# Designed miniproteins, single chains, continued (5): the designs that were tried, part 98

Each design is a single chain, and the fold is of that chain. pLDDT is the mean over its residues in the fold that is shown.

## One batch from the design tools (miniprotein)

Design m19627
Fold by ESMFold2-Fast:
Structure m19627 (fold): chain A 60 residues (1-60)
Amino acid sequence: AAERAEQLGRVAVLIASKGVVTVDEIAEKLGISKATAQRLLDELVERGVVERVGDGYRLV
């Protein structure tokens, strides 16, 4: 639970700092698998915090 919330927060901060990020960039920057990065992004999209733009993701 705590680790999941921390990972979601780190993804959001990374997107805020870069504007648009890819799954690969998140996986590399956080040291997690691409599958985990995709799941975190999917959760943020479901929450309405992040939207997909082309091959990347940005804050709503």
Scores: mean pLDDT 81

Design m19628
Fold by ESMFold2-Fast:
Structure m19628 (fold): chain A 77 residues (1-77)
Amino acid sequence: ALGKALLAEEKYAEAIAAFQQALAVNATAEALLNLGVALANLGKTADAIAAFKAALAVASGALKAAAEALLAAVEAA
């Protein structure tokens, strides 16, 4: 919840810290995807790619499709 709120407020550095804390407790595809989005918005392209690839390894359905689309967009930029 906190990480998503910080992401919505464009507080990307704080969002990254919140998502990293959440991932230390439970590594979910959603948290990895949101971490990648925050990293990409800060221009940390290599770290964003790593987060999206990690999300793909555990994601299914709509989250997998979202991770694939975001990974392709970041790699094409």
Scores: mean pLDDT 77

Design m19629
Fold by ESMFold2-Fast:
Structure m19629 (fold): chain A 68 residues (1-68)
Amino acid sequence: STLDKLKEILFEALKLAQDGLAQGLSPEEVRKRVMEHVEKLIRENKFSPEEARRVREAVDTLVDGLVA
C-alpha cells in the first residue's frame, strides 16, 4: 500500500538524516542528501504526482524536526 511505502521511506529518511548529523554534516547538507535519496525512491516506486507530493511533505516535516 502507499501508506506502507511511505512509512518505509520515512524510516529510511530518518536513518539517513541521523547518520548525517552524527557525522557532523550541516543541516543544509543533511536535507540535500535525504531529499536526493527520496526523489530516487519516488521514481523507483512510480508514485503518482499526488503521492509524490505527500511523500515530499512528510519528509520535509521530518527533516525540519531533526535539524531544528
Scores: mean pLDDT 84

Design m19630
Fold by ESMFold2-Fast:
Structure m19630 (fold): chain A 73 residues (1-73)
Amino acid sequence: MLEEMEKILKEVQELVDKNIDKLSSEQKKEIAKLYEEMLELYYEAKENPEKAEEYLKKVKELAKKIKEILEKA
């Protein structure tokens, strides 16, 4: 579960880095906010492993939102 979250975080970071020069300042701010929320969920999952599945679902939803922003850029 945590390993899957780490893979998603790394994938999203790599996608953002590849597209960073194509993003507006507003898109960069929105992506940064969503990524910060993903990191908070990851750390919360480390402290509460019994909720890791719930937090993984939320991380996947946030990752999807970031990917949608990148696709529109």
Scores: mean pLDDT 83

Design m19631
Fold by ESMFold2-Fast:
Structure m19631 (fold): chain A 65 residues (1-65)
Amino acid sequence: MEMRLLAAAVAKTVAKQAGIEFEVEEKDGELHVKIYARTEEQYKVAEELAKFLDKVTGNTEVYKL
């Protein structure tokens, strides 16, 4: 079941609405997600998205710009 792809799509939509840069890369059958936060407020949103994604992928990184 491709629940990981759905979770990534939902997270990407939320990130776009918050003005947060969001990248997804598939490597060797695993999804790698990178979230870029520019403000403290965006960083808090990015951390919540990372928690959500970590339940299904485990390969999520948050960058504070």
Scores: mean pLDDT 75

Design m19632
Fold by ESMFold2-Fast:
Structure m19632 (fold): chain A 60 residues (1-60)
Amino acid sequence: MEKEFEELLEKLLAAKSVEEVTEVVKEALEKFDAVMNREQASRLTAAALRAIGDLIDAEL
């Protein structure tokens, strides 16, 4: 479980488009919705926002 979560965070940060980030976040929420704790949810949110911010900067 933890290893799969870390893999998703790495995949999220390696995403090359906002659409790809959105797909990874959606998949993570669907897969871990019932199992994710507060700490993991916070980490996922922070990683998603960081990845989206970096991609917007690169595209603009």
Scores: mean pLDDT 72

Design m19633
Fold by ESMFold2-Fast:
Structure m19633 (fold): chain A 59 residues (1-59)
Amino acid sequence: AMSPAFRLFDRDGDGKISRAELAAVFAELGHAYRDEDDPLARRFLTAVLGTPDVDRWLG
């Protein structure tokens, strides 16, 4: 179990944040998820998770 912020992204409960989960969350926030390497999404995840190693969470 991670912070509440992680649970918002990890909808399937596999402990990873997929691109589909990112697209769903960002759609709710009014942001159009552009691709698998969206720099705004990565910066947002870094801020929310408190770690620069977001690639591990996005896989």
Scores: mean pLDDT 61

Design m19634
Fold by ESMFold2-Fast:
Structure m19634 (fold): chain A 76 residues (1-76)
Amino acid sequence: MEAEYRALQYAVEAASLGMNSSDPKAREKLEELKKEAQRLAEDPETAETGKIMLDAVFNAESGAEALARRRAELAA
């Protein structure tokens, strides 16, 4: 129950930070979130939850990179 809420909260936060990829502070927060998700994934007690959080962060980062490339394309 609690683990489900935490995983969902992390996924929402990661997505929000990805949408604000132009903000350096948002990028730093996303990196910290990624480090925490990685640590949780390495712990056998929290491995499943950590992997879900890590996937959410990777998806957010991929979206941020796609957005940055589109912005560069439009600026050219």
Scores: mean pLDDT 69

Design m19635
Fold by ESMFold2-Fast:
Structure m19635 (fold): chain A 64 residues (1-64)
Amino acid sequence: MPSFEELAEKIRKRAEELKDKEEAERVLELVDEAVALEKTDPRKAAALLTAAALLVIGAKIDEE
């Protein structure tokens, strides 16, 4: 099971592969906020990381 940090890194790497840089920036924005909240509010951090993962998946589908 990957750690929170490992998941964040994977999502960032997937965002890097996106052709749409605006969507990539949104994903990175969510990941950065999730990492910042990890110790203060781990539930919100997990929710933001999940949102980032879903956003990158959706963007990948839209790119074909």
Scores: mean pLDDT 78

Design m19636
Fold by ESMFold2-Fast:
Structure m19636 (fold): chain A 120 residues (1-120)
Amino acid sequence: MEPLAYVAVGAPRPGETLSPEEARKRAQEYLEKIKKAKTPDEVMKALSEAIGYAILAGDRELVDEALKAGEEQFKKLGYEIVDVFRAVADGREVYTVVVSKPEHREAGEALAAAIRAGLA
């Protein structure tokens, strides 16, 4: 049974010691994986990693590029991005991306509201 909504979380991993150059390269590799993903789970995994490495690289434009690539690939698979949350903890950015099919948008919006309320 297909999930009603999906959540991708993009954040730098604690203790990961990559240079900004190496992090940018890893983000680009995952951005290409987004474009080749065949399932929403594959898009979410690639998007989470791309965002995490882009944040680690300090590259905001690369975060925006990953979000656009994810949106386009989700759309090709019949899904849409419902909401995107940006939070900052200890000077590090975290992005939460909520995704659903159009017919399940109410479920996605409920999940997004729960995340905003700290319930998910």
Scores: mean pLDDT 80

Design m19637
Fold by ESMFold2-Fast:
Structure m19637 (fold): chain A 74 residues (1-74)
Amino acid sequence: MSDEELKEEAEKYFKEGEEAYKRGDYVKAEELYEKAYELYKKLKEIPELAKKALEKQIEAGVKVLEEAVKKVFK
C-alpha cells in the first residue's frame, strides 16, 4: 500500500469514527479511530494526524467505559 493510499484509508476511518461517535456508537467509534491511528502512525511525516486519531480513540474508549459502568450499576 502506498503512502497516499494509507493516508486516504486513514482519513476514511477517521471520518467514519467521527460519525459513529456523533450517533453514540462509541464501540464502533473506538474501533474506527484505532484503525485510523495505526494507518497514520505508519505515515511518520504527519505525526499530528496520528496524535489526533489517538486522542479520539481515547475519548471513545472513555465513553465505552462510562456505558459499561452504567450497565453494571443500574
Scores: mean pLDDT 79

Design m19638
Fold by ESMFold2-Fast:
Structure m19638 (fold): chain A 65 residues (1-65)
Amino acid sequence: SVSDDFMSVMQSYIQNSHLMTDDQQSMIVDMIREGTRYSRQGDFDRARRLFVDARRRIDDIISSS
């Protein structure tokens, strides 16, 4: 569900933000905020895609560290 995708990306961000640059943190936060905005508008498909993409970017940052 979109709520599960949101919780998943938030947990990943909280756990891994200390491994990120300020620019990387800003990018991830902006993606999460945009996903939340779409979710509030009832666009769950776009919200889910943004949360999944944000999590992939976190995973990429961790794997390159």
Scores: mean pLDDT 87

Design m19639
Fold by ESMFold2-Fast:
Structure m19639 (fold): chain A 86 residues (1-86)
Amino acid sequence: MTKIDSIEPNPAKPGDVVTITGEDFGENPRVVLTDEEGKEYEAEILAQHGNMLRVRVPESLKPGKYTVYVRSDKGESNKLPFEVIE
């Protein structure tokens, strides 16, 4: 089952590269950010290395509180809080 343990840096700025660590990302993982209104944004995965994903924070995001999860062939991960700052 896909699991995420951390997102660093947190908070981060639009366009920044963050590292998500976790377990069992499976094949073709997708990283989804959800804003406080429930709107979903998909982040670009730049690299996958073992239990880590290097991900670009979408440049279109407004500063605010988000929830991040990973979706893969192994299902959906737990959700972690993530803050986007200016």
Scores: mean pLDDT 84

Design m19640
Fold by ESMFold2-Fast:
Structure m19640 (fold): chain A 72 residues (1-72)
Amino acid sequence: MIEELVKQLEDEDEAVRQEAARQLAQIGGEETAKALKELVLDPSAPERVRQLAAQVLAEIGGEIAREVAAAL
């Protein structure tokens, strides 16, 4: 489920991307944070996708989110 939602952050439909971001933020947790960290730090990912992933990670919070925010 988390992997499907992360893929939906790259969807061509803005509504799909926003819904996936909302669901990932609601799920939270270490596994979700790790998946989002990989996407935020991936230089091959589109900037819009990385920004959205960073936003969701900030909403989740926690140690991983703090580490990524410090790296940006």
Scores: mean pLDDT 78

Design m19641
Fold by ESMFold2-Fast:
Structure m19641 (fold): chain A 66 residues (1-66)
Amino acid sequence: DKELEEVRKKAREIALKLGLSEEEAELVANRAVSIYEGLLKLGVSKEEAKRRALEFAEDLAKALLE
């Protein structure tokens, strides 16, 4: 799914821009993708699921950044 890969890419970029390592950025990206897929299964639109997944990625990245 092209949208799923876009979520992964943008979540990774958010984490890297905030100063996380490549390993931590991959963790953030994987969690964002899981949130996106979970929201789609609950009937959330692709646009809304993407927005919420990326918001989650930013919050998680900030929580990991000391």
Scores: mean pLDDT 84

Design m19642
Fold by ESMFold2-Fast:
Structure m19642 (fold): chain A 58 residues (1-58)
Amino acid sequence: MEEANKLATKGVNAALKGDKEKAIEYLKKAKELDPKAAEAAIESMREQGYTEVAEEAE
């Protein structure tokens, strides 16, 4: 769903800006709407070195 993809993108952007709490919140909301879209974003965060954000969002 487009809504889940938008939330996943907001989560990634928040993590890049150092807002770990908002990043986790947006990724969890994306997971509630579309687990597959959230999984892709979480994996991207892990690959970029944001392992803590990826683990907390799972």
Scores: mean pLDDT 78

Design m19643
Fold by ESMFold2-Fast:
Structure m19643 (fold): chain A 56 residues (1-56)
Amino acid sequence: MSEEEREFIIKVIEDKLKQGVSQEKLREQLLENSDLSEEEIEELLKEAMKKVGKEF
């Protein structure tokens, strides 16, 4: 994954979290719509959560 793709995905996750979408739902969507492993998805979710500063 390129750094640009990574930053784009993190932005999408941040926006969805701000809209009230749960971490579990986002994890499922990323698993179905990307070639990312569960471990990479968890890293992206945690990074986005840190930027938002909230748990949903």
Scores: mean pLDDT 75

Design m19644
Fold by ESMFold2-Fast:
Structure m19644 (fold): chain A 65 residues (1-65)
Amino acid sequence: MLNREAAKKLAYDVLISEGLPEETARELAEKIVEELMKEKGSNQVEGSEARDAALKAARLYKEKK
């Protein structure tokens, strides 16, 4: 289980490794973590959930240019 900051950093690192710009990666990481926490009603996120969500977001971003 990761807190908000740790989950955000993990998602950001994944998005950067997938080739997204820093500003876009930062915004998407924030949104992903907020949405995951809201869905679960929790202040913690599984590392695998954050990683999978970031990978999915990166793929969608690349599909849209």
Scores: mean pLDDT 80

Design m19645
Fold by ESMFold2-Fast:
Structure m19645 (fold): chain A 78 residues (1-78)
Amino acid sequence: NETIEYMKKGLEALKKKDFDKAKEYLEKAIRLDPNNEYAKTALQLVEMAKLNPSETVVNATIAQIEGLIKKMEAEAKK
């Protein structure tokens, strides 16, 4: 699933604190699946973290996006 692959790349960029690259990968995920609520939520979380990039906010955002990816993988397996 290419959408999940781009979300994982976005998560890796976020772990490196590369908010612009994380946003780019999540925008690619949304382009592949425009109705994907998980990818849209992940992008919003990254945008909010960029506005206040405290260690607490960034770590919470990473954990939330990891959770969204796991939910998508579970749904993809049906």
Scores: mean pLDDT 85

Design m19646
Fold by ESMFold2-Fast:
Structure m19646 (fold): chain A 92 residues (1-92)
Amino acid sequence: GEMAEKGAKKAVEGARKAGVEAEGKVEGNKVIITLRGMSTSQMAAALAGSGGAIALGAESRTRVEGDTLTITIEGPTEEIAGKGAELVGESL
């Protein structure tokens, strides 16, 4: 299904509402969220959201390059990956 894409879109919308530039990409049961121009506190909040994804049963990997944070959420299902991505956006 397209559950991962729905989660990615919600993550991007949440980040945008917080004033963060965001892009989402879906690769099967992986959601890749790219966040740019965040404050240190917003970066900490996004990382807390990725921890929430782990609590749902997803794997989370983060990469920081300058002012860009990339969070990769891989679920056992597209639904879990999508819900994990949504938590990242909601944490901002």
Scores: mean pLDDT 81

Design m19647
Fold by ESMFold2-Fast:
Parts: sequence; structure tokens; C-alpha cells
Structure m19647 (fold): chain A 56 residues (1-56)
Amino acid sequence: SMEDLVESLKKQAEEVRKAADELAARSTPQEGERIRAAGDKAVKDLEEAAKRIQEK
């Protein structure tokens, strides 16, 4: 169902955020900032996809 897809996308966004935070914590501050920025973009893209599915 569309609800299952939305749930899956939200879970993937959560996992991406966690992975980015863990990787950033193990990196230099400069590398960590870059990793967090990439993670934030991926999370935003997934959240936008979930929102579009929910609104249709």
C-alpha cells in the first residue's frame, strides 16, 4: 500500500541520518560537516518523496 511505502521511506531516512551521524562522529570536524550535509540532503529527499506519496 502507499502507507507501507511512506513508512519504508521514513525508516530509510532515519537509518541514513543515524549512519551519517555515526560516520561524522568518527571523522574530523571538517569531514563530519560534509558528511552531515550529505546526510541531511538524502533525508530531505526521502521525506519529500514520502510527503508527495501521502498527498496524492
Scores: mean pLDDT 82

Design m19648
Fold by ESMFold2-Fast:
Structure m19648 (fold): chain A 83 residues (1-83)
Amino acid sequence: ALDAEVEEAVREAAEEGDRELERVKELYEKGVLSEEEFEEAYRRVGELLRRAAEAAEAGDLEAARRHIEEAARLLREVNERAE
């Protein structure tokens, strides 16, 4: 079982991930992201967040955080490229 302190950190990271996904949807609605860029980013970010959740469930917090950071970096890179 995951330590309670560790579980809280993972939960907060997951909540931040959800907010980032919502922001991407808003950027798409505002016309900042193209349909192709939005779909590709959404798929890649979804895969990374899924891996993070699986790593967290296995108790590997380092892998979970790494995947979340990778997702955030990908979102930032897509946003920079869209402009």
Scores: mean pLDDT 72

Design m19649
Fold by ESMFold2-Fast:
Structure m19649 (fold): chain A 82 residues (1-82)
Amino acid sequence: KEHSEKGKKYFEKGVKAREVENDLKQAIEYFEKSAEHYEKAKDYDNASWVHRLISSAYREQGDEEKAEEYYRKAKEYQEKAE
C-alpha cells in the first residue's frame, strides 16, 4: 500500500516535470523512482506504464538505445500484470 502511494506521488512529480516544467532529466528521475515503488507494490500495470514514459522521455532526448531498453522493460511488466 505504501509503495503504491509513493509510486503515484513520484509519477505525478514526473508528469509535472515533463509536461509543465519541460525538464526531461527530472522527469526521468521521478519516473524511475515511481517505477521502483510500483515494482515493490507488484503493481506491474503502473510499472509498465511508467517505463513507457521513461522510454518516451529518452527518445525526446535523442537517446534511442535507452528508449528501446525501457520500452522492452515496459512490455515485460505488461505481461506480468496479466
Scores: mean pLDDT 83

Design m19650
Fold by ESMFold2-Fast:
Order: sequence, then C-alpha cells, then structure tokens
Structure m19650 (fold): chain A 55 residues (1-55)
Amino acid sequence: DEKEKRFLEYMEKHRPEIVEAARKTIEFIKEKVPDSADEIIEASLAVLDREERRA
C-alpha cells in the first residue's frame, strides 16, 4: 500500500515518459512473442490508454 502510493506519486510526475517507455516495451514484446503475449499485450495497452486519458 505505501509502496503503491509512492509509485503512483512518481507516475503522476512522470506520466508521459513512463507511459511511452511502457508502450515501447509492449511493442517490443508484441514483435518478439505476439501469439503467447496477445492477451497480456491487449490488457496492457488498455491500461496505458486509460492512463493517457487521465493525463
């Protein structure tokens, strides 16, 4: 809980940079292991879209 609170505060300060870094990582995984990671990739992208809308 305390760790999550601190992490969220960091995310609020660096949201655009962190979102971009996460998106690039997801794109890399999608290219390397698309079939096995498809469900996780879709869920992760949905979370990133939600975070971008909150910005």
Scores: mean pLDDT 70

Design m19651
Fold by ESMFold2-Fast:
Structure m19651 (fold): chain A 97 residues (1-97)
Amino acid sequence: MAAEEILKEIKKATEAVKKGDAEKAKEYLKKAADIFAENRESLSEEEMEEILKEVKELGKVVDEADLTPEQKRELAILITSFELLIIGALIDKELKK
């Protein structure tokens, strides 16, 4: 299911960050965000909350990683954008009640 694939890509991004591979981390994070956007209507609120939690944890890993300030900035922008996308989807589900 889409949620499992999204979580897998986020975990790959986290491992890439831990290895100092910012470019691979960006690729995995963009893929996770794209899968989320394509499957937004079919994801449950619980699945969205789990994905948001993993994205927030990735942000903490980036802050502590041995990366350049520019690499950290680029990853922080992508992470924040993905968090806002998830929050927007959660708000949309609440408004449909």
Scores: mean pLDDT 87

Design m19652
Fold by ESMFold2-Fast:
Structure m19652 (fold): chain A 76 residues (1-76)
Amino acid sequence: MAKRIETNQAIAKAWKLFQQGKVEEAIKILEESYEKNKDDKTSVANTLRTLAIIYEKLGKEEKAAEYRQKALEVAA
């Protein structure tokens, strides 16, 4: 339970940072959340989906596609 709560808080914080133009800080928080919660598949999948959406909004379509694929593989 705690890992999913921490992941949801990290995702919320990352979105606030991204909306403020602090893109690198937003990505860093998501990457740290991924590493910390890597043993919880749901947390990992949610973090990877969020990274995919952020990269898509940045126009980095290839990197966004990579994260979408990884999220699907983890969620399966």
Scores: mean pLDDT 81

Design m19653
Fold by ESMFold2-Fast:
Structure m19653 (fold): chain A 92 residues (1-92)
Amino acid sequence: LLSYDQKLELADKLFKEGNYGEAAEIYRELAVLYENQGRNKLAAELYTKAAEAYLKDGNYEMAIRYAERALALDPENEKAKEILERAKEKLE
């Protein structure tokens, strides 16, 4: 059993190493857990990290999905807006 902090550190390491797919899955898992706890701003930050990782992994549909979820929780999140626009550009 990894703690939330240990899972976040692992996801950050995987992201830096270019393992975007696995990083995205861990960020998404943590985002869901924090959202279920009502920690909406922290959940939005983690959904934004997941969306960025999906974007870099070439999974544009998942990048859009989780960037939109981040914006639903934190409409002012500039990074999530940027990722959403970039992912939409890649599909068209």
Scores: mean pLDDT 88

Design m19654
Fold by ESMFold2-Fast:
Structure m19654 (fold): chain A 63 residues (1-63)
Amino acid sequence: SEAVLLAIRHETRRALRDLPEEVQEEVIERLEEHARKHGPEAVTRELLREILRELGVDPALIR
C-alpha cells in the first residue's frame, strides 16, 4: 500500500539522517522498488545494509 511506501521513506530518512540527502533518496528508491516487486515484508534490515554496501557506505553508520 502507499502507506507502507511512505513508512519506508520516513524510517529510511530517520535511520540515514546523518548521511547526504542524495544517498538517502537512492536507498529509498531501491527499497521502494524492492517492496513493489517482492512485497513490504521483504524490506529487511539486511536489505538496507546490502544497499548501503553497494553504494560504498559502511552499514555501521546507521547506528
Scores: mean pLDDT 78

Design m19655
Fold by ESMFold2-Fast:
Structure m19655 (fold): chain A 61 residues (1-61)
Amino acid sequence: SRRALLADALRKGGVAPATAERIAAALEAGDHETAVRLLAESAGLSMEQARAALDALLTLV
């Protein structure tokens, strides 16, 4: 259910459903680099901003 919670939080943050699922799957697999890259590309963030956003999200889930 952590994967579902991560995907839901990403969707509420404005990430498209398909991309939110891909990011959540990457985080579940421990592939944080892929998760950061996907978020940066989908949200128009820098890699640094995307990493900070994911770190903040992971403290809540």
Scores: mean pLDDT 83

Design m19656
Fold by ESMFold2-Fast:
Structure m19656 (fold): chain A 104 residues (1-104)
Amino acid sequence: MSEEEREIQEIGDRFEEALKNGDKEKVKESIEELVKQGEKYEEKGDYYKSGQLYGAAGVGYESLGDLEKSGELYEKASELYEKAGDTFLSEKLKKKAEELYKKA
């Protein structure tokens, strides 16, 4: 695993713990870290990894009950997976975003 992959793993571990503990402030902090890393990977052209990071941030907002922001992040992740050539994950997240917008 690369140094960058280790940093992402550590962000993911903190995020998972915050979700498990219901720590809304730490979930928000993890969302900000995930989005920032997603932007960096998008700039590098690593659309698959960027999509994973934005998708995780979408999970964060969904856990906070912010369905509109969650939907926006799942839409962004869907677009990134499409750019990466992963049509299955793209369609899955697009449908998830549509579902969340209907509930928002």
Scores: mean pLDDT 85

Design m19658
Fold by ESMFold2-Fast:
Structure m19658 (fold): chain A 69 residues (1-69)
Amino acid sequence: SAKIEEAIRGLENGLKKIKDPESRKLAKEAIEALRKGDVEKAKEYLEKMLELPDPIARATAKEVLEVLK
């Protein structure tokens, strides 16, 4: 899916700038879920990223959730 590939690229780009270890772990888990085609599980990880204090992680999660609509 073009949307899944775009979402993975968004997360990979975010990971270059995200410093918070928990946010990085959630982003990697979201990428793995997307590669398996589990969009719902990826969205759960992205929603958890929104609750963390890293502003780059939160911005990345918002943008990727918009792609996956």
Scores: mean pLDDT 88

Design m19659
Fold by ESMFold2-Fast:
Order: sequence, then structure tokens, then C-alpha cells
Structure m19659 (fold): chain A 109 residues (1-109)
Amino acid sequence: AADLAARLQGMAAALRRKAAEYAARAAAGVPGAAELAAIYQRAADGLARAAEAAAAGRLEEAARLLRDTAAYLREQAAALAESDPAAAAGFDALAASLEVLADEAAALA
């Protein structure tokens, strides 16, 4: 559980850095950057909550939070498929990674 929690916290930190990068691009007037910043921030918050649950030994809750975050990313990928296919592919890949981590958390429960 501690190893899973540490990995999830590291991923949350990486996504917060991406959110900050896109927020800076949005402030500079880059179209679509504000939406991408919001998606990365929402995903980072989900991963941080999953890490907290995993650290507390609440592995079923961690798995649920990871699946909820993956489902959110799949919805955002579908919404971006026509306008930003590269971002859509990235969010689908991230969702797939979170689904694998959710299965790992459930197996450790």
C-alpha cells in the first residue's frame, strides 16, 4: 500500500505540473489551454485522493477513486477527439494507466 500511495502521489505531482504549464499557456492567450489545465488539475486531485486512501489502507476506496478519475479522462478524451486528437489520445492513455493501477489497488485489498 505504501509503495502504491507513493507512486500515485508522484503521478499527482506530475499532473499538477502539467496543469500549471497549461494554465501559464492560457494566461498567454493560447486557445484550449485553459480546458487542458482544468482537466490535468481534476485528474491530479483524483490521484491525490486515491494516494491518501491507499496510504490509509483503504485500497477499495483508492481503486474506486482511480476508476472515477479514469472515467472522467475518458469523457474528456471523447469530447476532444475532433478538436484536439493528440490531447484526446493522451487522456485515453492516462485513463488506461489509472485503470491498471485501480486493478492493482483492488488486488491488494
Scores: mean pLDDT 90

Design m19660
Fold by ESMFold2-Fast:
Structure m19660 (fold): chain A 68 residues (1-68)
Amino acid sequence: KEIDQELIFEVMLLKGQGLSQKEIAEKLGISQSTVSYYIKLAMKMYRLQERSDIKYVFTEHTKFTPLE
């Protein structure tokens, strides 16, 4: 599927404000799975691959975040 950088940024901003993935999906008019996918893409696009220690920390947070 097409990746929209602006939409990824919006997802991360709303996630940072404490909104659940469900609330973000409703606000942006996309599916919860798309929200989860964009959050994971934002982590990758943030150049986390250059630093393994930072990458694993973000990955652990993502793994334990309930999608609901």
Scores: mean pLDDT 64

Design m19661
Fold by ESMFold2-Fast:
Structure m19661 (fold): chain A 65 residues (1-65)
Amino acid sequence: AEELLRRAEELTPRASDPAVRPEMLEIQELIARAAERVEARGSSEEATEEEALEELARVEAEARA
């Protein structure tokens, strides 16, 4: 999860670059999936950064399996 977010931060300035766009879309999809799970389990207004990172870590682990 932390590695995924770090990668997203590295690619953000280059988001318009066709060479990095596919990777950015994959990262954004994983983040969106994690966000949906956080919302499904509780109030997004009460969600902490730690809860979001934990859910992102689970989504990332599932994607690697």
Scores: mean pLDDT 71

Design m19662
Fold by ESMFold2-Fast:
Structure m19662 (fold): chain A 65 residues (1-65)
Amino acid sequence: MEEEKREALERAGRVLKEVIDNAKQIPLEKRQEILDLVRKAFQSTDPEEARKYAEEAEKLVKELK
C-alpha cells in the first residue's frame, strides 16, 4: 500500500520535472492540463486514484513527443 502510493507520486514527480525541463516546447493549454493531473495525483488519498492520474499525465507527455 505505502509502496504503491510512493510509486504513483514518483511517477507524477517525473512528469512534473519533464514539464518544467521542456516548458518552452509544451503549449500552455497542454502544460496546464498535465500539471492539473500531477496535482490531482499528489492530492489523492487513494493509491489507485493517484496511480490513474499519474498514468494519464504520463500519457499526455508521451503524446507531445
Scores: mean pLDDT 78

Design m19663
Fold by ESMFold2-Fast:
Structure m19663 (fold): chain A 68 residues (1-68)
Amino acid sequence: SKTEELKRTIKEAIEAIEKGKVEEARKLLERLRELGLPDVYIETIKKLLEEGDYEKAIKILEHLLKLL
């Protein structure tokens, strides 16, 4: 389902951030946008990645997983 793909993509984005693969994380965020994640979350997480605040970026993604 679209929801299962969304959950998998969020988990992959978290893993990419944890491994310091910031460019891969950005590509996964664009995939999340295509899957229907609201732009406000995508732009907030992108800003946190640009600022090096990986902990907050991961926390937002983990929160989104709990809401799905």
Scores: mean pLDDT 88

Design m19664
Fold by ESMFold2-Fast:
Structure m19664 (fold): chain A 62 residues (1-62)
Amino acid sequence: FKVGDIVRAKEDFVAKHPLELSLKKGDVVEVIAVVDENHVAVRNLKDGKIGIVPKDKLEKIE
């Protein structure tokens, strides 16, 4: 993933840390930063909320 990518949540994700964002399966999000090898910061396009999500919970929209 790279900044500006529009991607979808593959499954529900529950935030485990204060900086993480909970997602519902099917949520469409924009990647706003690459945090590390396994994490990105995203903006949920549904409600504008921002937080960190594991990359393995996201898929590219084809």
Scores: mean pLDDT 82

